# Ledger of designs, part 40: designed miniproteins, single chains, continued (5)

Each design is a single chain, and the fold is of that chain. pLDDT is the mean over its residues in the fold that is shown.

## One batch from the design tools (miniprotein)

Design m17373
Fold by ESMFold2-Fast:
Structure m17373 (fold): chain A 86 residues (1-86)
Amino acid sequence: SELEKLKEEFDKEVEKIIEELKSLKNPSKEEIENALKEVEKKYEELLQKVSELLTKEGVKLPVGPEEILKELEERKEKAIKEIKKV
């Protein structure tokens, strides 16, 4: 589905951000903060695309918008946790 593609794209972009940060053997606080800002930006873009998709697809989703938003929030939190772990 288009929703799954959007989630996959977000996951891939987050993975790239994390890998770039990990390639820095001694990342500075500023570099970590910049990585967090990039994840926030990608998440905002994802929310916008998902909102457009939900409007386009109509009332025929197997799960409610609230459940979808919760899944997206969990993905964002997981990304933030991985970045802070570096």
Scores: mean pLDDT 77

Design m17374
Fold by ESMFold2-Fast:
Parts: structure tokens; sequence; C-alpha cells
Structure m17374 (fold): chain A 74 residues (1-74)
């Protein structure tokens, strides 16, 4: 569920031993779950483009996903 994926992302982001790659995977799973909740038909294409965006600026991307999580928790 989206709630389980949000919890996993938060846990990975708070883990000092988590790699950037682990944070990337958690963020991508959260994006997939969020797009599925919205019923977006081109989910896999958006996720692929987002992987490229993450690789260009991982820190900025993770901050955007954190902001999305805060919105989802309200």
Amino acid sequence: SLEEVVERFEKIMEDPNASVEEKKQAALELLKAYLDELGIPNRDEIVAETQEAFDRNPEAFLEQVKKLVEKLKK
C-alpha cells in the first residue's frame, strides 16, 4: 500500500547506514505507489524519466520526495 511505501521511505531516509542507491530505490517505489493511487496510465515512463533526474541531482530529488511525503501525511 502507499502507506507502507511511505513508512519504508521514511525509515530509509532516517537510517545513517543507508546508501544513496537505497534511498533512490525507496523514493522510486514511493513515486510508483503515488502514481498508481492517482491512476496515471504512463507510470512506468514517468518512473524511468525520474530515475534519470535522480542521477543528475540526488539531493534535490530526495528533498522533493520528502515534501511529497509531508503532503501525503496530512
Scores: mean pLDDT 78

Design m17375
Fold by ESMFold2-Fast:
Structure m17375 (fold): chain A 87 residues (1-87)
Amino acid sequence: MKAEELAEKGRAVGRQEGEALGRQQKLSEEETERLAEIGGEAGYVFGYIHGGGLDLDRSTEELVEESFRRGLEEVERREAERKRLEA
């Protein structure tokens, strides 16, 4: 129960951060929703882990963090491409 509660809170926070980043970067609605989904999934996993639902080794935690970071890199790539098209 506690792990699931933290997981749901993590999902909500992750979605909020993803949406905020998309709006800040002036991304399309579709790109903003993708960021919200990525953030939400990462937040759910982190919340569940920290709630004591899983005993993970460091390498597994690093894989989860890497997946989220790759999503952010894709957003940065699209932002750079958009700026080049506007120049």
Scores: mean pLDDT 67

Design m17376
Fold by ESMFold2-Fast:
Structure m17376 (fold): chain A 100 residues (1-100)
Amino acid sequence: MEELVKKIEELIEETKKTVEELEKDEKLKEEIIIKLDLILNGVRTLAKLGAPEEKLKEAYKMVEEILKLVREKRFDEALKKLDELLEFLAKLHDDLLNKK
C-alpha cells in the first residue's frame, strides 16, 4: 500500500510538472494543478482510511491516462478525466465512511 501511494504521488508530481511546461493558458493550467493537488490529498486520505488496494490501483491507472493526455496536449480531455477521478475518489471516500 505505501509503495502504491508513493507511486501515485510521484506520477501526480510528474503530471503537474508536465502541465506547467506544456500548457500556456494560465487559468486552465491553474485549474488542472489544483485538481491534481485535490486528487493527491484524496488518495492519501483514502489510503489512511484503509481503501482497498484494487481501488487505489484503479486511481493510479486514471492518473496514468491523465498524464498521457497532458503529454499529447489534450488538456480538455485531461480536465474531463480529472473530474471523473475526483468523482471516483469522492464516492470511494463516502463508501468507506458508510461501510460497504
Scores: mean pLDDT 82

Design m17377
Fold by ESMFold2-Fast:
Structure m17377 (fold): chain A 79 residues (1-79)
Amino acid sequence: SKKAVEEERKYIEELIKEGKIELVGEEVIETEDGSKVTLLTYRLTKTGKEFSIVLASENTPSAVELATEIYRKLAEELA
């Protein structure tokens, strides 16, 4: 749902505010049908590891999985 995508965005914004991740890249990609999607690339500040997300739809299960992965990696780094 749109709410799930919004919660993922809030989670990522909070991680940025806490200094745990930083936005390092933003790219607009044109899809095969001529629609546009935004690719955002983030870096984990403690490890320097990077990851990207695609903002394309209201229902993006991959966004939930990505946020969970970020949280898991941060928890591992704090241990």
Scores: mean pLDDT 62

Design m17378
Fold by ESMFold2-Fast:
Structure m17378 (fold): chain A 79 residues (1-79)
Amino acid sequence: MVTVTATTSTSVTVGVSEAGKYTLVAVNEDGEIVAVKEVEGTSGTLTGLPPGTYRVVAVKTDENGRPVSDPTPARATLP
């Protein structure tokens, strides 16, 4: 599960329920991918986001970058 833990005017920080390697993806209201970041642990921050409503998904990956779980969306709104 991915949860939004903090937002700024240009960033979203998310937490995940299980530690691991994740690819975080921010998708805007038009369905366009605006940010992608690989993170390790239980949290990560996506930066450089314009104002708007986003779906943030976290995809757990193995050591070779292969997805090992379905993406879990969380919603964030930036002023």
Scores: mean pLDDT 75

Design m17379
Fold by ESMFold2-Fast:
Structure m17379 (fold): chain A 97 residues (1-97)
Amino acid sequence: EKLREAGKYGTLALFNALTALVGIELGDPPESVAAAFQGAADNARKAYELTGSKSFKEAADYFEKAAQYAREGNRDEAIEWLKKGIEYLKKGAEEMK
């Protein structure tokens, strides 16, 4: 079932996003934090492909921006885009009902 598979990718996106947040708090290298955000974006994008949900697409786009700011060392901006990504990921999950 596509909805079950989309739920798996949504969960993986959330896990990657939280991993990136922990990396920021622990002072992980910018490239490592960016890789975690890219993982969140890739998994949210997969959820979008399976569902057509614009919320998952926006979550993926926001996590891509978080990855860019993380690579630039802009932690505050990366965290703000992370928050938006998680918000839209939650909206996508709600649309699965």
Scores: mean pLDDT 87

Design m17380
Fold by ESMFold2-Fast:
Structure m17380 (fold): chain A 86 residues (1-86)
Amino acid sequence: MSAAVLGQASNLKRRAKQLIEEAKKAGLPVPEEVKKALLNLGEAIDLAMKGIFELDSTKLGEEALKNVKEAQKNIEKAEQIIKKQL
């Protein structure tokens, strides 16, 4: 579970970095949704790491996955915001 969460978080972080670069190249402000996504990814990583050290990690893994899903939604919203302004 934790490895899958960390893999998804890594991919979403890469997408967030790409959106920041695309916004900068277009002279656009970075959408607030990118910042929200990065906060959700940080929480997901923290929860996944806690799950490695806890004997009962099921709830921590589920909460980490929820944060990854919220980060994905925020990245998708940021992509639409940038696309509409291009």
Scores: mean pLDDT 77

Design m17381
Fold by ESMFold2-Fast:
Structure m17381 (fold): chain A 66 residues (1-66)
Amino acid sequence: MEAVKVTIVGDRPGMSASGTVFKKGDTIVLLNPYLDEDGNLYGTDVETGERVVIPASDVETEKVTV
């Protein structure tokens, strides 16, 4: 299954649907990544199945297979 590995490199956090916060230095793998018109990256956390939103300007991404 194709996914993106996301590393947070900026000061703006990502957040899951349950309110889990991802901060600078954290990495997550997102399934079905989608970039919105406001520059937010959405995806599903492969470990929890939760929806996650992260500002795309504050992350580095690479395509991975999971």
Scores: mean pLDDT 80

Design m17382
Fold by ESMFold2-Fast:
Structure m17382 (fold): chain A 81 residues (1-81)
Amino acid sequence: SQEELWRRIGLREGVLDEDGRMSLEKAIELVKQRAESLGLTDEQIEEAIKFVKELAEKNGGYLTLEEWQEVGRKIRELARK
């Protein structure tokens, strides 16, 4: 599940801060890894990165579980094309 993925990520040192927030830098890294594993094109990966940057900017440069779930949804939608 998305919650289990978030918890698993959170257990890895350097991925989440003490408030359970993911930095933009780490989010971009994980988005690239996930999108590449799903066989997304360079253009689709760029669109997913743009989306995560927009979400992080609205939240002061980090993502919470809610924003990360939206990122996961966006990647799945791109993978359907």
Scores: mean pLDDT 75

Design m17383
Fold by ESMFold2-Fast:
Structure m17383 (fold): chain A 79 residues (1-79)
Amino acid sequence: MSDEELAELAIQKNTKTKEDKEKLMKAAKYLLEDKVTDPELLKLLEELANGGLKDKGGIETAKVMLAMLKPLRELALKS
């Protein structure tokens, strides 16, 4: 199973409502703000946190989650 599929499945199972999904995205944004200074990624997370995904599919959400895993993985490797 790909990282994108895992992220989409996890989001779908834990965030069935748009409100829950937005809450998850806000938490993810806070987690990454100190670790990711990429303006495109931060802008995408901001759109998700503000409900930008209300009309988008889970795949778009999964792509953002996958992008969030990269900085977290690199930080863990430096530990």
Scores: mean pLDDT 52

Design m17384
Fold by ESMFold2-Fast:
Structure m17384 (fold): chain A 67 residues (1-67)
Amino acid sequence: SQQQIVDELVAEIDAARTLDELRAIKERIRQAADQGLLTPSQYTALMLMAVGRELDIEEEERRRREE
């Protein structure tokens, strides 16, 4: 179902620990949208969540480098 796919992608974004993992997740989001499995609003929401997680990981990596 569409909701199951959204829930799965949300869980994957939340579980991501590296920028490489997020890059793969963003590609999956794009492919799901291309195949009509996501509405435009769901695609936008998932991409915003992925960008937010990306910024969190980048900040964590920056803090680790500064210590």
Scores: mean pLDDT 83

Design m17385
Fold by ESMFold2-Fast:
Structure m17385 (fold): chain A 96 residues (1-96)
Amino acid sequence: MKEVELYKVTLTLTAETITEAYLTAQDIMVRLQKEGLLDRIEMEVDEKTGNVTLTLYHKSEAVAERARDIALEEAARRGVKVEVEPIEKVKEVLLP
């Protein structure tokens, strides 16, 4: 099968309530879509910690960095804490 290299951005959003973290994640997704930076996104909600984790995948490191910066801007606007992992280069197998 064909392998592609992607840049992975992992963002953990922590707010006073899980609802605030989730709404912040939605605002990030809306802004990424508006900027044409919305490719593959995964969202996980942890009710025990109140954390929402967004994982973004992009073909370009520059696009991944811009998506990270947008996420940080939106979180700061809402007063939400963001923990950002270093951008990781990953290999993904494309299924036909």
Scores: mean pLDDT 79

Design m17386
Fold by ESMFold2-Fast:
Structure m17386 (fold): chain A 69 residues (1-69)
Amino acid sequence: SLRAEAERLFAEGRYEEAVRTLARYLATLPPKVRDVEYDSVVNFFRNLGATHLVDVFDAALAEAEAALA
C-alpha cells in the first residue's frame, strides 16, 4: 500500500520520496479523512522544524489530486 511504502521510505531517511508517496495516498482518501491526515502530517513536520517537507508535501498533494481525473 502507498501508506506502508511512505512509512518505509521515511524509516530509510528518504523524506522527500516519503512525503510524495504519502501525498498520493492522501489524494485517494475521502475529503474529511484527508483533512485530518493532512493536519496530522503538517503538524508533525512543523514540530520537527522540517518546513521544507511541508512545502514538498503540499506540492505533491496538489499534483496527485490533479492526476485523479
Scores: mean pLDDT 83

Design m17387
Fold by ESMFold2-Fast:
Structure m17387 (fold): chain A 55 residues (1-55)
Amino acid sequence: SDADVRRALMEWGGASEEAAELALAGRYAEAAKIMGVSPESMRQAVEVFRALFSE
């Protein structure tokens, strides 16, 4: 679920709550700016965690 992905981004990805919520909304550039990473890195993190929690 999105709640599981958000928790994983915060606990294991080191994302702030704001950055995690922006990333889940597909706003990768804004989330990446907060985290100091590339937008592609934020997108990949969301895709990896969604795949992990898709079961």
Scores: mean pLDDT 81

Design m17388
Fold by ESMFold2-Fast:
Structure m17388 (fold): chain A 85 residues (1-85)
Amino acid sequence: SSKIEEILEKLRKIVEILKKEKRVPQEIVKDAEEAIKLMESLEDEEKFLEIARQFLGLVEQLYETKLPGNEELKKELEELRELLE
């Protein structure tokens, strides 16, 4: 599905932004990369979308609590949310 690939590309961009943020623990970045790797191997689209929504919620919480003002991250999160609607 082209939509699945578009979601994966957004997740990869979000992780790339998180890697550049000194305030984000390396363990969170590693967990996010492992989640994307798992999602790349998923054949169940409903399970894929469920995990993608959980990923979005966790990174939105991280943005609100630790990364307020990262406009690049905010934009990618808003675009990912639109793809998951």
Scores: mean pLDDT 85

Design m17389
Fold by ESMFold2-Fast:
Structure m17389 (fold): chain A 67 residues (1-67)
Amino acid sequence: GSSAIVERIAAILVRQTSLSPEEARAIAEEIVANGRAGKPIGTVEDLKALSGVGDARAAELARVFGL
């Protein structure tokens, strides 16, 4: 799939969270892959299921996504 949407999500995460560029890219790739599999992020629980995302990171991401 196109890397363009992954790069755009990763850039937003780097600007609005404490994630490193590498962490942001990995999370962005999982979000895009989950969306393509018919399992888009809709809850904080979905964010906690992402690799490398604990409670504190899930809360930070929830603010960015308006959850």
Scores: mean pLDDT 81

Design m17390
Fold by ESMFold2-Fast:
Structure m17390 (fold): chain A 98 residues (1-98)
Amino acid sequence: SVAEEAREAAEEMRRLMEEIPELAEKGKEALEAVERAIEDEEITEQVLKMLKTALSQEDKRLAAEGAVAIAESAKAQLDTKKAKEEKERLEALLKRLE
């Protein structure tokens, strides 16, 4: 399943970050966002494919940097979606108060 493969990719990313501590802090937030998205079934096949492609890089540093960048992009997209949903919720409440 997409969720199962995404969990495997998240574990590989975690292992790479353990080897590259300068990416650990930035990667931690991105990894946590990916893990939450996996739990909520919000990880798309496109994000998973991009993450797996980055992780397949032979250079461990480039693999980690690529995975972090993709995870950060996915987090930003999810944050934007949640902000839009909250805006729509507030607009619906405002219309009920009119």
Scores: mean pLDDT 78

Design m17391
Fold by ESMFold2-Fast:
Structure m17391 (fold): chain A 94 residues (1-94)
Amino acid sequence: DLGIAEALRYYSKAYTLALKYKDIPEVAPLLEELDELGKQMGLAIAQQDWEAVRKYLLKMAEIFEKIAEILEEKDPEAAEKLKELAKKIREALK
């Protein structure tokens, strides 16, 4: 699925950006949720359960949107970039 492959690339970029903000107390639990979803998504990929992979990627996009809201005051540029990457994940899965 080309859409899933594109969504995974945007996920990787968003996750790498979000990790720079791991020291923010409000961001840390959201990164932990992303790590758990990442493990479940990895298992779904191994099982070729593409419906589950889509659901996990959409949930991850929601979490990146929440991280972006937290970053809006501290780093508006990073917040905008995370929102754009989350949007691209959603668009790739349509």
Scores: mean pLDDT 89

Design m17392
Fold by ESMFold2-Fast:
Structure m17392 (fold): chain A 86 residues (1-86)
Amino acid sequence: KRLSKNVQRALLLAQLLTHGTEEAQKIAAEELAKLIKKMSREELEEIFDALVEALKKASEEDRELILKALEEVDPELAEEVREALE
C-alpha cells in the first residue's frame, strides 16, 4: 500500500522521537504536532501504532504537546491514543 507524504514524514518524526537525542526528540515533537494539524483522520489512523510506541518513550512535555495537537483536530482519536498509552 502506497503511503502519503504526510504519513511517511510522520513515521520518520515518530522514529526520531523514539531514537533521537534529547534535542532531536524535542524538535521532532514540535514538527509532529504541526504536521498532525494538517493530516486527515485516515492518515492519522495509518500512523496510530507508531505514534503510540513513540509517545510511550517520549518525555511528558513532548507527549502532552502531541496529544494537545491531536485533541485540537480529533478529540476522539486523541482519547484512543491516551487509552493505548495505559
Scores: mean pLDDT 83

Design m17393
Fold by ESMFold2-Fast:
Structure m17393 (fold): chain A 80 residues (1-80)
Amino acid sequence: MDAALAELRAAAEALVEATRAGDVEAAYAALARVQALLAAILASGDAEAIARAEAIAAEFQPALEEAGEAARAQGVKDPR
């Protein structure tokens, strides 16, 4: 299970980086991996692993929001 949690963190990090870079294809691929890993962790019924997965999601949520908002803000302001 620790390996699955480590893979989840790596996939979440890849999703943030792809989102920040505007790489839509890479972002969707990383999102698919995150969802597959979350489904496997939930299916395990391991409350400790589920809680850790939720903590990882909470850790990366603000970074994902910032990456998306930064991309939008750059599109709204005049390019220099």
Scores: mean pLDDT 75

Design m17394
Fold by ESMFold2-Fast:
Structure m17394 (fold): chain A 89 residues (1-89)
Amino acid sequence: SALEELEKLVKEAIKAALAGDYETARRKLRELRRLVDSTTFPKEDLFELEVLRGITLIARGVAKVIGDEEAVRLLDELVRLLDRAIERA
């Protein structure tokens, strides 16, 4: 499903960003943007989308604590993409 694809891309983007693999994180964010722009998620998916948003905010907090400013920036972009998916559901 589109939700399963989004969850996979979110997890891969977070993992790459926290590992300092910014090129992979940027590629996964581009794939996520295309998926979010082409997909309207049903309201039944809202809970899972909010969980993914929460996980992303925790990852952003970790990046901020360790001083990884590029990871913070990439994870902020991921939060904005998830906000857009939630708002359009």
Scores: mean pLDDT 90

Design m17395
Fold by ESMFold2-Fast:
Structure m17395 (fold): chain A 72 residues (1-72)
Amino acid sequence: MEALRKRAEELIKRAEEEIKKGDTEGAFQLIQEVIAIARELRDRGDLQSYTEFMKRAYELGLELAKLSKKKY
């Protein structure tokens, strides 16, 4: 479980960096990978980490949506 949590944290940081760079496609793919890890954590009984990473993935998705709606 620890390795999965650490990987999810790393992917979240990378997604934040891609959003800052304006790489919407790269950010989207990283967000999807975080969701996949969150679901695996849930299946392993780590409901707290599942909830945390799903919430963070949702927040990243909102930032990605804001980026795509930027006027300039």
Scores: mean pLDDT 80

Design m17396
Fold by ESMFold2-Fast:
Parts: C-alpha cells; structure tokens; sequence
Structure m17396 (fold): chain A 61 residues (1-61)
C-alpha cells in the first residue's frame, strides 16, 4: 500500500518535466491533436491528483 503511494508520488513529481516536453512539442507542432489532448488530460490529472494524494497521506498519519 505505501509502495503504491510512493510510486504515484514519483510519477506526480515527474509530471512537470513531462508536461514541459509536451508543451514544447505543441509549440513546434500546434496541429498535433494527440499531443494537445494528452497535454490537457495530463495537466488536468496532475492538478487534481496531488490534493487527493495529500488527503490520503494524512489519513495514514
């Protein structure tokens, strides 16, 4: 259980780098609909997931 939370936390910590790479691809190729959809979905996910992770960590304390 704790190992699973740690893996999710590591993925979230890497999110800024992944989002930055996606943003750079969109700046070079704005017509890439797949990159746009992935960027929006990723940004939405990583905006909502961290607060939920913090709530779960508090419940484990």
Amino acid sequence: MEAMLKAIEEDVKRAPEVLKEGEEKLKKNPEDQDALSAYIAGKLLYTTVPPILEMLKERRK
Scores: mean pLDDT 69

Design m17397
Fold by ESMFold2-Fast:
Structure m17397 (fold): chain A 68 residues (1-68)
Amino acid sequence: MQPVPITPELAVALLEHWLAQNPDASPEERALVEQAIADIRAATTEEEIIAVMTAAGRRLREVRAQRE
């Protein structure tokens, strides 16, 4: 089901917005988000974009919990 279309541009913009809202993000958090942006740009389907966003969000929460 696709109630809201997710484009690579929208997904990248959301991740770039997260980096702007978290200027104190650790190098690990920044590397994780930058890798997710690269993976989204390489994605060819909406399902791949959703999978990247889901995995990145989970890993970001784990890294943040370990550092904060």
Scores: mean pLDDT 76

Design m17398
Fold by ESMFold2-Fast:
Structure m17398 (fold): chain A 83 residues (1-83)
Amino acid sequence: SLDEATKHINLAIEAARKGNLEEMEKHLKEAEKHLKEELERKSLTLSERDYKQLEVAVDTALNLIRIGIEFAIEKGLTHTLVP
């Protein structure tokens, strides 16, 4: 679900703040799984084109979040990732 995906993204940010990159990756993968399950559930109501565009957008967003968190940790800015 979107709620579960959001929960796991927040847990990934918290793990990153603690310097736990392995837990961050685990939570980002769980968020990806929940987002893809939502896309698959909606596949019966979406065109194949729209479904694939949303799947690419989800994968891209999660990859950018991962890169952003890793960059913030490297620069010692992890505490600024959450308002």
Scores: mean pLDDT 71

Design m17399
Fold by ESMFold2-Fast:
Structure m17399 (fold): chain A 80 residues (1-80)
Amino acid sequence: MAELEARAREVGEEDGRLLAEELGLGEVGKEAAVKVLAEGTLRLLAMKLAGASREEYQAAAQAVVEEAKKAGLEADKEAA
């Protein structure tokens, strides 16, 4: 379990870094996007282990990406 959670966090952190680069975020926005995607990926892992449907999982994954994008942009805006 802990190993799967650690791997999910690593994947989420990498996805967050890639999203931040794509959006051109500054350091504060990058940190926010990485954090949201890392935490969101852990939630997605928990949902999958709890037997969530493919449709439910895909919807949640899209919501996590949207949340990370919003968090990163808002964090950069507030820091500016």
Scores: mean pLDDT 82

Design m17400
Fold by ESMFold2-Fast:
Structure m17400 (fold): chain A 98 residues (1-98)
Amino acid sequence: MQLTDAEIDLAVAQVGAAVALTVLKNTPITEENKPETVRLIRRIGDLAARAFEKLGKPEQAKRVRDLADQAVTAVENGDNEAAIKALEGLLDVISEAM
């Protein structure tokens, strides 16, 4: 099966989300790591949303953007549990499409 650029972008976002989840489960959010964590989540969310838009799945693109925004807000508030839940939801949306 030949992968499209959008399918490759979803696979990259899936790996990125899994890595972000592993980091958040093992590392508390601090003021030092907060900017990096936010940047990573925004990058994952944007990549997945753009890929879903290219695949003609605007509903999944919106869900991914909303979940990425929830994860970013949780990280900005220092809430590891809320950030993990939002990222698990984002990973589920991507995995369902793969």
Scores: mean pLDDT 84

Design m17401
Fold by ESMFold2-Fast:
Structure m17401 (fold): chain A 119 residues (1-119)
Amino acid sequence: SEMIEKIKKAAEEAKKVSKPEEQEKINEDVEDVIKELEENNREGLAKVAIAVLKLKAGEEISQEELDEMLELVKDDRALTGSVIDLRLLQGKLSDEDLELWAKVTGVSVEELRERLAEL
């Protein structure tokens, strides 16, 4: 699978800049994502996994990639939360994203604003 190859390559780049304990977690998370992708063919999951690995490798995720991922995963609570977390970590989170994240995760907008203040 082309997507599985992309995930594996992104994981290798992330591991190059990670501590041994973080490398073990990356390997475990990647295996779980590959299994889920093979069983369910979830394009949104693959794109989110690649973006997380890019961020771990110190790469910037474009606003366009974040917007495309959010549209693909909008019906999946866990993946929507992951995209919102990526937007937060890149400093690209909008007020509309905060409202969506509060609704999806059950976390208050006030708590999400506190997380922004810590960045």
Scores: mean pLDDT 73

Design m17402
Fold by ESMFold2-Fast:
Structure m17402 (fold): chain A 89 residues (1-89)
Amino acid sequence: SRTEEIIKGIKEKVEKGELTKEDLINMIIDFLESGPEELKKLAEELKEAIKKGDIEKFKKIMEEALGLIDSEELRKILKTLVELILELE
């Protein structure tokens, strides 16, 4: 599927060092800012959590975002981005 191809492409670019942790975070922010008002609010909260290095707040914001997304494909992509961010130092 297109979703699986997107996920594979993201993972391969991370493995090659073509996508950094900051790039992945910016992808999430861009996605949330493109969504409805509830997701836009989470984008602002995410920016503050990242600025403070608050990993626990980051995780809580992502849990809330996943609960607001009705697309299974978009949830799968977002979950993959979150998992990659948490694995990168």
Scores: mean pLDDT 85

Design m17403
Fold by ESMFold2-Fast:
Structure m17403 (fold): chain A 76 residues (1-76)
Amino acid sequence: SPELEELKQQFTDTLDTLNRDLSAATSPEQKKAILQATRDRLRELLEQAKKLNAPESFIEMVQRVIDHLDRRIAEL
């Protein structure tokens, strides 16, 4: 599905942006804001993936990243 391939690209782009933004962040407050924004974006992508009946492996991968970000946010 072209829509599914676009969602996979958006997922990759979101993680690339996260890595770049975290590398530029100089404070715990900035890092927390970046992690929260990324988590919220991934939640949106997860809902779109479910609507498109994306493969379970992709849905599980996105959910694992969200869970990881939630744990990182809680530690800041």
Scores: mean pLDDT 90

Design m17404
Fold by ESMFold2-Fast:
Structure m17404 (fold): chain A 74 residues (1-74)
Amino acid sequence: MTPLLVAAMLLAAEATGDDKVAQEIKRLLLSDDTPEEVVAKIRELLEKHSVGDQETIDALLATAEEVARLRAEA
């Protein structure tokens, strides 16, 4: 889990360029929400706050889904 969490946190900061939005994404990744709910909320935040780098956004969404999936299995 640790490498994926670190990657997701770094990608969140790069994708949004906003500390508040990056902190909210980190909160969602550490929540007990379902994988579907976590990914949906992160996607909504990125729709409103993304810096425009689609490659970073796609990488963040893929990493967030994997983090949420592993948390759901724990």
Scores: mean pLDDT 74

Design m17405
Fold by ESMFold2-Fast:
Formats: structure tokens, C-alpha cells, sequence
Structure m17405 (fold): chain A 61 residues (1-61)
């Protein structure tokens, strides 16, 4: 679908660098959680990437 005006404004307010930083922070948090849960690092990275791609889907970018 087409992103709403509010979603487009939020995306426009985030620079490419801000989005990259958010991705890195999310990945580090996911790795920490995965370590506590005893999940293999490869699975944690795949789940983090899946969640990040789901977020990008609603922005249609």
C-alpha cells in the first residue's frame, strides 16, 4: 500500500545515517537477547533482519 502522510513525514525526518544507526542498535539488542535465551547467533541475525524488513514494508521503501 501507499504510506500515509504521517509515515512519509517520519521517514523524511530520518536521514540514511539515522536509519543505519537504528538498524545497528536493533541488531545489537537482538544479539544480547539471543545470548540470554541461548539462541544461535545466526538465527538471531536472521530474525533481526526479518523484523527490519517488515518495518520497511509498511513504508513501501
Amino acid sequence: GVPTAAQQAKLAAMTKEDLQTLYQESLEAAEGIGRVLGLPLELVQKLANLFFQEDLRYLDV
Scores: mean pLDDT 63

Design m17406
Fold by ESMFold2-Fast:
Structure m17406 (fold): chain A 67 residues (1-67)
Amino acid sequence: GPLEEAERYAARAVLLALEGRREEAIETLKQAGASEEEARRAVDLVLAGDTHAGGRLAFEAALKGVS
């Protein structure tokens, strides 16, 4: 369902961001339906070391996109 899809997109985006793969992480959230701005904010928080806040925003953006 949408919850499980959002969790998969958010988890993939966070993992890619932690690997330094910023553009791939942003594109993953955009595939879920997140806006460019929402995707960049979430990914940039993870890259800044705030994995909790970045992960939460990634999940919220993905959930809004897939719902």
Scores: mean pLDDT 88

Design m17407
Fold by ESMFold2-Fast:
Structure m17407 (fold): chain A 78 residues (1-78)
Amino acid sequence: SLETELRAYRLFKEAAEAALAGDKEKAAKLFREAGRLLGVPEEEIEEGIDAFLKASDEELEQAKRVAEAAIERLEQQL
């Protein structure tokens, strides 16, 4: 549902913010919650977390911008 997608992208944005702040534990937790909410297999979630926590600040800022754009789009649809 649009509401489920909106919740997931909000969690992904928070995960990117946590990763940028150096809080890897919080970033991983939020990423897992977002992935589970979207029905992503646990193996793919853990692979995604490994890549996400190794991402550069530039890549994390880009991920945050992508999440923000998705949130704005979904909020306009409600």
Scores: mean pLDDT 86

